# Ledger of designs, part 49: designed miniproteins, single chains, continued (5)

Each design is a single chain, and the fold is of that chain. pLDDT is the mean over its residues in the fold that is shown.

## One batch from the design tools (miniprotein)

Design m17795
Fold by ESMFold2-Fast:
Structure m17795 (fold): chain A 83 residues (1-83)
Amino acid sequence: SYDLILSTPDTPLAREAALRAAREAGVKGEIGFIVLEVPGGKPVLYLGVHGISEEQAKKLAELFKKLIKEVLPEAEVKVKIVK
């Protein structure tokens, strides 16, 4: 199984886009989906998913980047895949 850590600047539209990406990739948000916020700085949304398939990991990474860039074109989007 694969683990993913994804990050984006935190905005309401980015949160909606991130949740949509996870759903469309077939990832169960309530089980393998962790949302972290950084207090005191520019807020950054971190999404952690664990125990997913390679196909789900690739789909999530691609959809996350695509959907976040649609709402935040200049956003720094980071994706880390761990085998």
Scores: mean pLDDT 74

Design m17796
Fold by ESMFold2-Fast:
Structure m17796 (fold): chain A 63 residues (1-63)
Amino acid sequence: AAALVAEAERLRREAEEAFRAGDLETAIKLLQQAAELYRQAGASTEAEEAAIDMARQLKADRA
């Protein structure tokens, strides 16, 4: 659980960096991976939902 949460947090930070750099495809992919790890870990629902919502918004903005 702790290891999965740590990995999810790392991916979320990388996604934020990618988003700031304008790499939306990488940001979306990393956020989706982070959300999946949060879900598997049974971690904070807010963190999982925030990652999913951000990925969804970026995907819509790209379309």
Scores: mean pLDDT 73

Design m17797
Fold by ESMFold2-Fast:
Structure m17797 (fold): chain A 57 residues (1-57)
Amino acid sequence: SAAERKELLREIGRTLAGIGLAFEGVLKGWSEAELRARLRAEGVDEERIEEILKGML
């Protein structure tokens, strides 16, 4: 159902945000530009990339 898909997308978004923060903390210098390129290479939609980056601000 649409509700199930919405929940799954939210969960994926949260997971990616968490991973991004962890990488940034560990790597010290991981830029938003690098994260954007990585997410796009992994097949993440443009609008979801923007949402994740906005959340990490």
Scores: mean pLDDT 65

Design m17798
Fold by ESMFold2-Fast:
Structure m17798 (fold): chain A 63 residues (1-63)
Amino acid sequence: MDEELRRRLEHALGIEFDPEAMEELIRRVKERLGEDFDLSTPEPLFTALRLIRREGLLERLRA
């Protein structure tokens, strides 16, 4: 699991995520950007936030 992406998402949204839901979200980011996505860019964080917004996942991601 990409711990740094998880940390950035939790900080950005101000919530703690369910671990299973977080793993699924990271998998979907990797589907869009590839396994070696660059965490030094904002793109992985923005991709995850767009997925959360478009699919209404925020309520499902809360632990």
Scores: mean pLDDT 71

Design m17799
Fold by ESMFold2-Fast:
Structure m17799 (fold): chain A 62 residues (1-62)
Amino acid sequence: THEELFRRYDTDGDGVLSKLEFARLLQSLGLLDRAGALFSRADTDGDGVIDFPEFQRLLDSL
C-alpha cells in the first residue's frame, strides 16, 4: 500500500519524507530521473518535506 511504501522510506520515523528519502523511494519505482520535478509537485506547502497526504495525492495523480 502507499502507507507501507511511505513508512519504508521514512527512515527517521518523523512522518515526512525528506528529498533524499523521496528520491530513494522513486529510485525503487524506476522514477529517479523525475525525482526533482515530482518532489516540487508533491511539496505543496513549500516546507521541503513530503507528508503522507501529499505523497498519496502524488501517486494517485500518476
Scores: mean pLDDT 76

Design m17800
Fold by ESMFold2-Fast:
Structure m17800 (fold): chain A 59 residues (1-59)
Amino acid sequence: FDEQATETVTRHYTELADEQPDAPDSTLLREAIRRAARELGVSPSTVRRAHQRVLQRRS
């Protein structure tokens, strides 16, 4: 699940960055997490925690 959540967030983030290149990274990431949560049928906080776990393991 954590990998799927991160992949979904990354896909939405890339789309948003292309549409809004001047938007702050924090704004794009927040919206990407929200869209990923809707797609996966879970809460935004669940997606954010899963994504953070993947980033923590890769660091």
Scores: mean pLDDT 76

Design m17801
Fold by ESMFold2-Fast:
Structure m17801 (fold): chain A 71 residues (1-71)
Amino acid sequence: MERERLREEAEQHAYELGRWLGEHLSEEERAAALARLEAAVAEFEKTASPEEREMARAGLEAFRRGAREGA
C-alpha cells in the first residue's frame, strides 16, 4: 500500500510540475527542462531496481503529459 501510494503521489506531482512548466515557460525552456529530466532518469535507470525503473518511467510520462496539457 505505501509503495503504491508513494508512486501515485510522485506521478501526480510530476504531472503538476509538467503542467506548471507548460503554462509558465517558453517552448525552449520546457524542452531544456525535459531533456535534463530525461537524462537524469536514464542515469538513474542504470542502477535502479525494476520497481524503481517503473516509478521513474511513470513519473517521466506524467511530467510529459502535464507539459503537453499545460501548453
Scores: mean pLDDT 78

Design m17802
Fold by ESMFold2-Fast:
Structure m17802 (fold): chain A 68 residues (1-68)
Amino acid sequence: SMADEILALLEELRAIAEKGSNPEKMREIIERLEELRRQDPEVFDAVLRENPELALVYRNAKADLEAA
């Protein structure tokens, strides 16, 4: 499902962020998450609401990417 894909991408994003050294892969994941958010914002928002720690990782990674 779309929710499962979003959750899997957020978990991958967290793992990469903890290791701290793959900005290209983080960008690819964020771009895919933004595509999924655009396709179904209700499902996307539900996944973030149910997973607040992953929502924080997503917000921080997106802010870092936009600041670069």
Scores: mean pLDDT 84

Design m17803
Fold by ESMFold2-Fast:
Structure m17803 (fold): chain A 120 residues (1-120)
Amino acid sequence: LEELIREHLEKAGFADALERAEAMTEEEVREAERRARAGDPEAQALLGLYYARRWHETGDAAARERAARYLVRVVNQALQGDEKAKHLAKAVLTYIQHLAGFDEEARAVEAALDAAVAAG
């Protein structure tokens, strides 16, 4: 699992994203949220990984919803032809598919990503 995530992150030029997500401070989360809103796919992926991990560790429904929202944002960037966002979206999707509680989101994202790959 972590090897597959790492492979996608390396292709996106963000090999340490999973480690960064694990170690984020509240200040770094707020900065990433600002960048994600500005359309930074790296920030969107980082927050997707961060909140998915938080959901997995705590069962916090708010973290689950935030993870899903940031996953959708990076997938939308991938659908617009951003190659970096495509690899980042695959990394976040692979992580979320491994975690309980994301079955519907994982299926929807997989379908959207398959459509992006077919179109690109």
Scores: mean pLDDT 76

Design m17804
Fold by ESMFold2-Fast:
Structure m17804 (fold): chain A 67 residues (1-67)
Amino acid sequence: AEEYLKKAIESLQKAREALANGDRETAAQYVIEAAFYANKALKSGADEEEVQRILDEAHRLAREIAA
């Protein structure tokens, strides 16, 4: 269960780094990956609140990328 949370968090970190470097395409790919692993974590019994925080950050980054 925790492994998927870790992958989701790592993907968010990579998305933030890519966005900071102006690479919006790579940032978008990592945001999708983070959401994918966050949903797998939820199905594996991870804390819903922790998953929601990850999804909220992914959603925020997605809006910034689309702006």
Scores: mean pLDDT 83

Design m17805
Fold by ESMFold2-Fast:
Structure m17805 (fold): chain A 55 residues (1-55)
Amino acid sequence: SELDELLKKILDYAEKSGDIYHYLLAQQAFLTSGLKTEEEATKYAREILKKMEEL
């Protein structure tokens, strides 16, 4: 799914950077995927990935 693809990219960014801030963003995205609808979680994951890419 799009959500799974986004979550994988978020995790890959966190692992590549080694930055605690990126790891916290990755954890937030994964937590959100379990607590919200897939549509809402996908939107949030896009926002998190964009934020990580801008850093």
Scores: mean pLDDT 78

Design m17806
Fold by ESMFold2-Fast:
Structure m17806 (fold): chain A 62 residues (1-62)
Amino acid sequence: MVEVELRSQDPEAQAKAARDAAIEGYRKAQETGAKEVVVHTLEPVSGEAMDELARAMQEQIS
């Protein structure tokens, strides 16, 4: 039996959470007139989640 701290190892779940956070952060930045949006990701984060985060942010900018 292997018991490890339960961390989301599902790249799709991590990517979805990252996208939702980016969208909400961008919306708040728009309302407050912030010049920069910083999104903090919780470790561990997969490469797929990072790619989706970048894509979601690009969609909000365009």
Scores: mean pLDDT 58

Design m17807
Fold by ESMFold2-Fast:
Structure m17807 (fold): chain A 63 residues (1-63)
Amino acid sequence: SEALETLLELLDQGADPLALVRLAGASLNDEELRTLAEHSGLPLEALRRAKEEGERIAQSLEP
């Protein structure tokens, strides 16, 4: 996935993985989230929660 490749590149540049997933995680499936978790060293559940949080924030900003 192009989205996954871009996020992995940003992680290599020192970007916050949870912030990246909040902003772009809606385009990622569970397998791609697992790949990000393995790359970042964070538990998969943390990335899933960040994706859910990002989706809730986006929803609250759009009436």
Scores: mean pLDDT 78

Design m17808
Fold by ESMFold2-Fast:
Structure m17808 (fold): chain A 61 residues (1-61)
Amino acid sequence: MSLKEKMQELFEKALENPEKLEEYVEEIKRLLLEAGHSEEGAEISAKMFKKEVLKELEKRK
């Protein structure tokens, strides 16, 4: 599975299980770091991932 596919899978899982959102955010950081992203870049991307999940959850209320 490509990095993008795995990130998309985690996004969908976070929408289904918002109580585990922090676990998925940490997995996103780990995947990005292993893919060669900087620590700062991984943190920014993980923060954006969390923001987008929360935004979608509110939209689906």
Scores: mean pLDDT 81

Design m17809
Fold by ESMFold2-Fast:
Structure m17809 (fold): chain A 59 residues (1-59)
Amino acid sequence: MSAAKREAIALLRENGVELSDEAGWRELELSAAQLVGRIDEATFARLVAAIREAGRDQS
């Protein structure tokens, strides 16, 4: 749907998280929490920004 949602899902999959393309924004947030301290801070910041944009589009 949104470019932000696609980016968030792609970043999560690249870092070993298995997700459906239909995953909701809350599921993206929970998946990102699993990567805290496991990926670099810049990549994590990009992921958080993409999830925030995806959440705005679904409100």
Scores: mean pLDDT 77

Design m17810
Fold by ESMFold2-Fast:
Structure m17810 (fold): chain A 67 residues (1-67)
Amino acid sequence: SEAERYARLAVEAAARGDAEAAARYAIKSGQMAGDEKSIEGARRAAELGDAVGAAASGWEAAQHAKE
């Protein structure tokens, strides 16, 4: 799914320490999944420079996209 594709990109960005890229991809994953809480989590992680937290939010959104 598109949500899983963006979640994978967020994890790859986080592995490189790129919190902004991780958050952007995680937000897209949340938008594809319709998961507002994951979108909010990714935005908060970006404000804190938390790449791992941003990627975790994107991955959670992708899991919820399975209904």
Scores: mean pLDDT 82

Design m17811
Fold by ESMFold2-Fast:
Structure m17811 (fold): chain A 69 residues (1-69)
Amino acid sequence: GAAGRERAVDLLMERFGLSREQAEEVVELALEVLEGKISGREAVRRLQERFGLSPEEAERALTLAITLL
């Protein structure tokens, strides 16, 4: 819900040093994974490409967002 989304955005900004815009993109990718539109591997790859996250950071950011959605 909206409360879970806002909490995910705030924690992504705090823990991963992402901007609000970047955190919102992580949440969007997490929703696409949950909806079966993309694989978790593809989401992790896009997060690495767009934000310069390590594979481990991208996986943890995606997992955090999925857990809170």
Scores: mean pLDDT 84

Design m17812
Fold by ESMFold2-Fast:
Structure m17812 (fold): chain A 55 residues (1-55)
Amino acid sequence: SEKEKRERALKAAKEAMSLQDMEPETVAKALARGLGLSYEEALKIAEEAKKELEE
């Protein structure tokens, strides 16, 4: 489902940023290709992940 896909993308983005120190733009490109998301949608998810990690 779309909701599960989004949750999975958010978790993957957090892990990539925490473990590999990846920039949101780099993570967004990977999510767009891997999960079939638009770049705009993937970038929004990557930015959400960054905000959650800052907390």
Scores: mean pLDDT 78

Design m17813
Fold by ESMFold2-Fast:
Structure m17813 (fold): chain A 93 residues (1-93)
Amino acid sequence: MELTELEREAEIEMLEILVENGPMPVSELAQLVLEKLESKGVPREKAIETISLVWARMQAEGLIKTFLDEKTKTWMVEASEKGIEYLEEEKKK
């Protein structure tokens, strides 16, 4: 899948947030990425569409893992080892 520059930026932002902060609720990650894209001048509707596309791609490629926190019954997300490696390679470019 060929990414636009915006989609690639959103993917990197999602992985950086997860690597820096550890596992978090899916809703919290979505809000943080949305706020970052809006701060860069991306319209809200376009930011939401970009986040949804990038999320689907990252799940399909195994860059993120989703799991249910049984104690809180909250859906959590974390970067996979593959996602961490992908982020490190992208930061070298």
Scores: mean pLDDT 81

Design m17815
Fold by ESMFold2-Fast:
Structure m17815 (fold): chain A 81 residues (1-81)
Amino acid sequence: SKEKKKEYEKKLKEIEEEKKKILETIEKEYKKAKEELEKNKEKIEDYEKELKLIEEIKESLIRMVEAIEKLEKENLKKKAE
């Protein structure tokens, strides 16, 4: 029905908005961690290694958010059937 389609589209937008908010939080925390690392560069034995670890953590968090979004969208689609 037309009503089920509107409810589906509304919930789809809510999933996308929540994902965007989480991704913005990840980016903010990554930038903060990177800035703190740069401030302490002279005190860090392997700056490049620590930077790489922070970048890998960021990428892993983004992949997790994308996996959760995919599952939520699939569950929403199944409920709309």
Scores: mean pLDDT 83

Design m17816
Fold by ESMFold2-Fast:
Structure m17816 (fold): chain A 64 residues (1-64)
Amino acid sequence: SHMTFDEAVRRLLELAEKEGLPQEIIDHLRAYLETGDVRHLLEAIHLLNKHYGIKNGFTELLLK
């Protein structure tokens, strides 16, 4: 459900802040929680994949 998904994103934001992940990831997760704009979530996932060296060209196709 939407509420359960937002709770998962809040937990991801907490972990990102605790682990000192790049500020750009933190900013996009926060922006998603504030606006509900899924593009911020997709950008955060893309940046997470980049940070951890996970190749996922599909996320780039979903970002505007």
Scores: mean pLDDT 78

Design m17817
Fold by ESMFold2-Fast:
Structure m17817 (fold): chain A 73 residues (1-73)
Amino acid sequence: MEVEAEVALYLMRASVYKLAKDYEGAGEAYEKAAEIAEKAGSPEAPELYALAAEAYEKAGDLERAERLRKKAE
């Protein structure tokens, strides 16, 4: 499925960034996965936004993290 393949690609990128301790890159990858899931009406979208918010918090981008947490609700 097209949406599943795109989300999986960005989740793999996020995992690579997390292994590298690049939490900003991980946040960007999770946010992109969340946007794709949201447009597709996927029930996974809120969880992906929460993962993006957590990554941005670890990166020190508290403003971005707060905005994405609101999308996770």
Scores: mean pLDDT 82

Design m17818
Fold by ESMFold2-Fast:
Structure m17818 (fold): chain A 67 residues (1-67)
Amino acid sequence: SDEEELKKRAEIILENDPNKEEILELAEEIKKKYPELSDEEAILLAFRLLASDKEEQELILKVLEEK
């Protein structure tokens, strides 16, 4: 619900993260599976997934799929 905060966080990630290309690629894949997510939400989720271990990634995806 805080669109400005989401946009600002996405900007910070894309400006400062050395893996920004991988984040953008994963965000595109996430958006294809979950088209209800905004571009910024997909970027933030991609960033979280890439920073998480496999068990955390599975939990995050399970929560998203249960909606």
Scores: mean pLDDT 74

Design m17819
Fold by ESMFold2-Fast:
Structure m17819 (fold): chain A 73 residues (1-73)
Amino acid sequence: AEAQAAAVRAKGAEVTAADLAVAPEEARAALREAGEKLTEAFVAKLAGDDERAAALEAEARRLGEEAARLAAA
């Protein structure tokens, strides 16, 4: 249970402002790009383009995972 919670945090599922303050600039940049992709995905979903929305959400997830990896280094 505790190990699973730690794994979720390590994957950046919960990134705090304090974590961002000490993260490398590259990690912060990746998180900003992930947010932009999520916004684009939301707009695509509203337009009925579910395929594009899914692709943008997948890219945002990849960027979030990369940011978590960089922040953990």
Scores: mean pLDDT 70

Design m17820
Fold by ESMFold2-Fast:
Structure m17820 (fold): chain A 98 residues (1-98)
Amino acid sequence: SARELVERAERLLEEARRLLEEARRLLEEGSATVLEAIGLALRAIGLEFEAELLIEEAKRSPESEEVRRAIELAEEALELAREALRLAMELLKTAKPL
């Protein structure tokens, strides 16, 4: 249902926000391991994929306010996941051992 699309999009957005916060914290601490950086990158890639799939599914659904809301939330989640991936790649360059 359209409501389930909104709920899925809200969950993706929350996960993307938490991932971005974790990536920023690790960059600030300057003590990230290579495994932590790789883990963040893989999680970010997964969230990007899930957000893109949800946007595609929502666009195939009949137009409604809930469907538009789901697309907006999923697009925001996608942008945050992309930023988290960028930070994870930055972490990988500075992580120990290198």
Scores: mean pLDDT 86

Design m17821
Fold by ESMFold2-Fast:
Structure m17821 (fold): chain A 66 residues (1-66)
Amino acid sequence: SHTEKGVELAKQGKYEEAKKLFEEAIAEDPSNGEAWVNLEKLLESLGKFDEALEVSVRHLERVILG
């Protein structure tokens, strides 16, 4: 899966490739909570806390609004 592949790339330090895979997984299925959580964690690990917060808010909107 895109999320599983993204996690492995992130472990290898391939952060831009990992980010792309998580975003592709979200675009393909916005209800894929695993992809949202992994994107948030990736952004936090990169020190991009504002971007991580925006992703978290977007994730909550998807859960609440469908």
Scores: mean pLDDT 82

Design m17822
Fold by ESMFold2-Fast:
Structure m17822 (fold): chain A 55 residues (1-55)
Amino acid sequence: SAAELQARRERIKANMRAAAERYGIPQEVLDEALALLEEGRFEEAERLIVRAITE
């Protein structure tokens, strides 16, 4: 369970970094999303990245 959650976090983090590179997301937005991930706020981190892409 803990190992699975860690693997999920790492995959989400990698996907967010890839999206930032691809879509030109500002570093400050990426940093905020990564901070939310460290706090376990996965849904909020994802929504922040999605909003940055769709704006």
Scores: mean pLDDT 80

Design m17823
Fold by ESMFold2-Fast:
Structure m17823 (fold): chain A 96 residues (1-96)
Amino acid sequence: SESIALAYEEAAKIYEALGKLEEAAKAYEKAAKIYEKLGKLEEAAKAYAQAGKLYAELGKLEEAAKAYEKAANLYEKLGKKELAEKAKKMASFLKS
């Protein structure tokens, strides 16, 4: 359901504003998975990228790398080469 994905994304933004970065990252990841199942690939890619950023800030490098890899794959499917390359570079850096 798109309304459930939007609710998780809104919750993620509230958690982020409150400094609850782990809860925010998990909420973005849940929103991304729902958007992906709905075929809303751009919204999914953006949500995965936000989750990756927050996981990286938390030092959760494996979760961050996986989230950026998912974002990169979705941006490639959308033909958004620059965003895909940026996400791939972030994932590669976090695996270093």
Scores: mean pLDDT 89

Design m17824
Fold by ESMFold2-Fast:
Structure m17824 (fold): chain A 62 residues (1-62)
Amino acid sequence: APLVARAIAPVPKTSSDTLAVRVGDTLIVLEKYPDGWVLAQSLETGETGWVPESYLEILGEV
């Protein structure tokens, strides 16, 4: 099942594939990769993109 996560550090939009997030934003983690990046969807904006896994606090499954 997808995981709910909260951003614990801000992610700037550095490329078209990177998801911009603010501290405290709620995200759905869609897929995890072994390089330490996750594909996530922001519940704040509805956008999907790449976020470092270390910048997220996993809250649980939806």
Scores: mean pLDDT 77

Design m17825
Fold by ESMFold2-Fast:
Structure m17825 (fold): chain A 68 residues (1-68)
Amino acid sequence: GLTPEQARELARLLVAASGGAVSKEHAVELLVALGLSEEEARRLVDAVPGERLSEAQLAALLVEAGRA
């Protein structure tokens, strides 16, 4: 899994590449690629308020996924 530092770096790069926020669809795809089930990834992403994830929100989800 990703370390907290790697999760933060990845979130920063992806948010920058996506114009300041990552879509929930892309966040689900990323969490599945990191080893979560599609159902678990979608549940975690859907729990985040709003239509897109900020850098801080994405970093938190990636840290959580890296521990699972």
Scores: mean pLDDT 80

Design m17826
Fold by ESMFold2-Fast:
Structure m17826 (fold): chain A 93 residues (1-93)
Amino acid sequence: SHMEELKRKQEEEEMRRFRRDVLEASLNITEKAKKYRKEKSDSMVNAALKYYEDEGIKVDAKNLNDLVAFELARKHGIPVEEVKERLERLRKR
């Protein structure tokens, strides 16, 4: 069915775009955190949390995936829980 092939290609393109967004968010968080990371032993997550605190942004995150979910939620205007669900699907594939 030509229609099923078109749907599959569209889903694959959406997943590729999402993977690109995940990579971009991860790099952006890392770059912002770099200014707050004074020692090599400093956690990247803790450095990023200091950046968000300095900007007056409240973030509930325990790992890099939580920070990526927060940035993507903010960028796309969707709930963090929905982004976390998309990240979990990406991880299982």
Scores: mean pLDDT 76

Design m17827
Fold by ESMFold2-Fast:
Structure m17827 (fold): chain A 66 residues (1-66)
Amino acid sequence: SAKEEAIKKADELFEKGKEAFEKGDYEEAVKLFGEALDLYAKVLGIDHPKTQEVRDLYLEALLKTL
């Protein structure tokens, strides 16, 4: 289904974002986490634990770019 495909894409983006974050590429991590966050929020909703996990890492990556 389109929902399952969106979740799979979000999972791949989230994994790539974590790899970028671990390597210190915070600008790339922001982009990847942001894309994953948008997909998770649209499919699972803003209150879903997975969406919140990605949001928290997205904000952490943003702070690292400051």
Scores: mean pLDDT 89

Design m17828
Fold by ESMFold2-Fast:
Structure m17828 (fold): chain A 75 residues (1-75)
Amino acid sequence: EEVKRKLEQAIKALENGDVDTAIKLLEEALRSAREQGLPESVIRIIEDALKYAKEGNVEQAIKALKAALREVDRV
């Protein structure tokens, strides 16, 4: 559940305007997803969310993270 928890925390950080905290949480979630061998589809969505967060595109980052949470719940 650590990946799911980090993604949920990242969404909250983005909603609060704390982009730096969200980026750190997404880097941690990406590392954990790779270590757990989560599907490439989940890894790619987290990578996209991290890219959007780094670009300051908060709306797209949140959208991508919500998609990642749906995929994580299926595995």
Scores: mean pLDDT 82

Design m17829
Fold by ESMFold2-Fast:
Structure m17829 (fold): chain A 70 residues (1-70)
Amino acid sequence: MELREEAEKAFRRALEALAAGRADEAIEAAERALELAKRVAVEEEGIPEAEAEEAMEEALARARAAIAAA
């Protein structure tokens, strides 16, 4: 199974939920997409786990703020 493909599916789900006005579902899907993207960065791209985790936390905080503001 390709983790990147799963991350893309989760990201699309987040965008669909956001477009439909379902903020809670959008946040949940965004969290799943970022978790999978972190795994891709660490396992496939060789990014240090600490760096990938920090980037994920920043992206998640940004996504939550954007969804809350929409």
Scores: mean pLDDT 76

Design m17830
Fold by ESMFold2-Fast:
Structure m17830 (fold): chain A 68 residues (1-68)
Amino acid sequence: PPNAGVRETAERMRTLARAVDYELEARLELIKRGEEPTGEKATKRGIERAREAGDEEAAAILEKGSGV
């Protein structure tokens, strides 16, 4: 049914958007501290930020995206 598929896609995309926001905020935090905002550092700090917010779904997406 279209509504179920749309809802699942919307929820997944919202979680992806939150994951991206956590990584972007992590990059900004690193820049603000005078550190190089490398992908590794940004992803690691983004995962920490997501977990600090209690957003385990976004943290899981960041972990999956950073590799296996």
Scores: mean pLDDT 77

Design m17831
Fold by ESMFold2-Fast:
Structure m17831 (fold): chain A 86 residues (1-86)
Amino acid sequence: MKLTITLKNLSEEEKEKLKADAEELESKGYKVTVKFDGDTATLIIENISPELAIAYVLTAIGLELEGHKVSIKFDGDTITITIDRS
């Protein structure tokens, strides 16, 4: 299973936190790629467990309930989450 998360309108602090979170996942044996393009970040986690993927989906739903713009797409074994922090 593959998870792609796109985060828009990130602050500098949020970018630093995302880098730390990605490093933690990589240390746990996940294949993780982080790309930054201005205030947009794309996090790609390959070979994610279904349990961890569900945790990310629930976190994204929580952010939507807090007023962030969230989109979640399922395409076979790929989950794409887009979060606009504005």
Scores: mean pLDDT 82

Design m17832
Fold by ESMFold2-Fast:
Structure m17832 (fold): chain A 69 residues (1-69)
Amino acid sequence: SLMQQSQQEQKKASELAAQEAKKKGLAAAVRATNDHSRAATDKYGLTTGVSASLGGMDAIKKVLEEKEK
């Protein structure tokens, strides 16, 4: 199902970003995380519908953390 694939792909990219961070350094990790986070929210997160933990909740947490600053 697309919903399950969305979670799996998002997790894969997150792990891939961690690996790239170790190989190519932080710059690659940040870039990969940003690109995948955006793609997951736009393509997968929106398609998921029900599972807000895919992108939506993460975005909310970031907003709350930044808001406190």
Scores: mean pLDDT 56

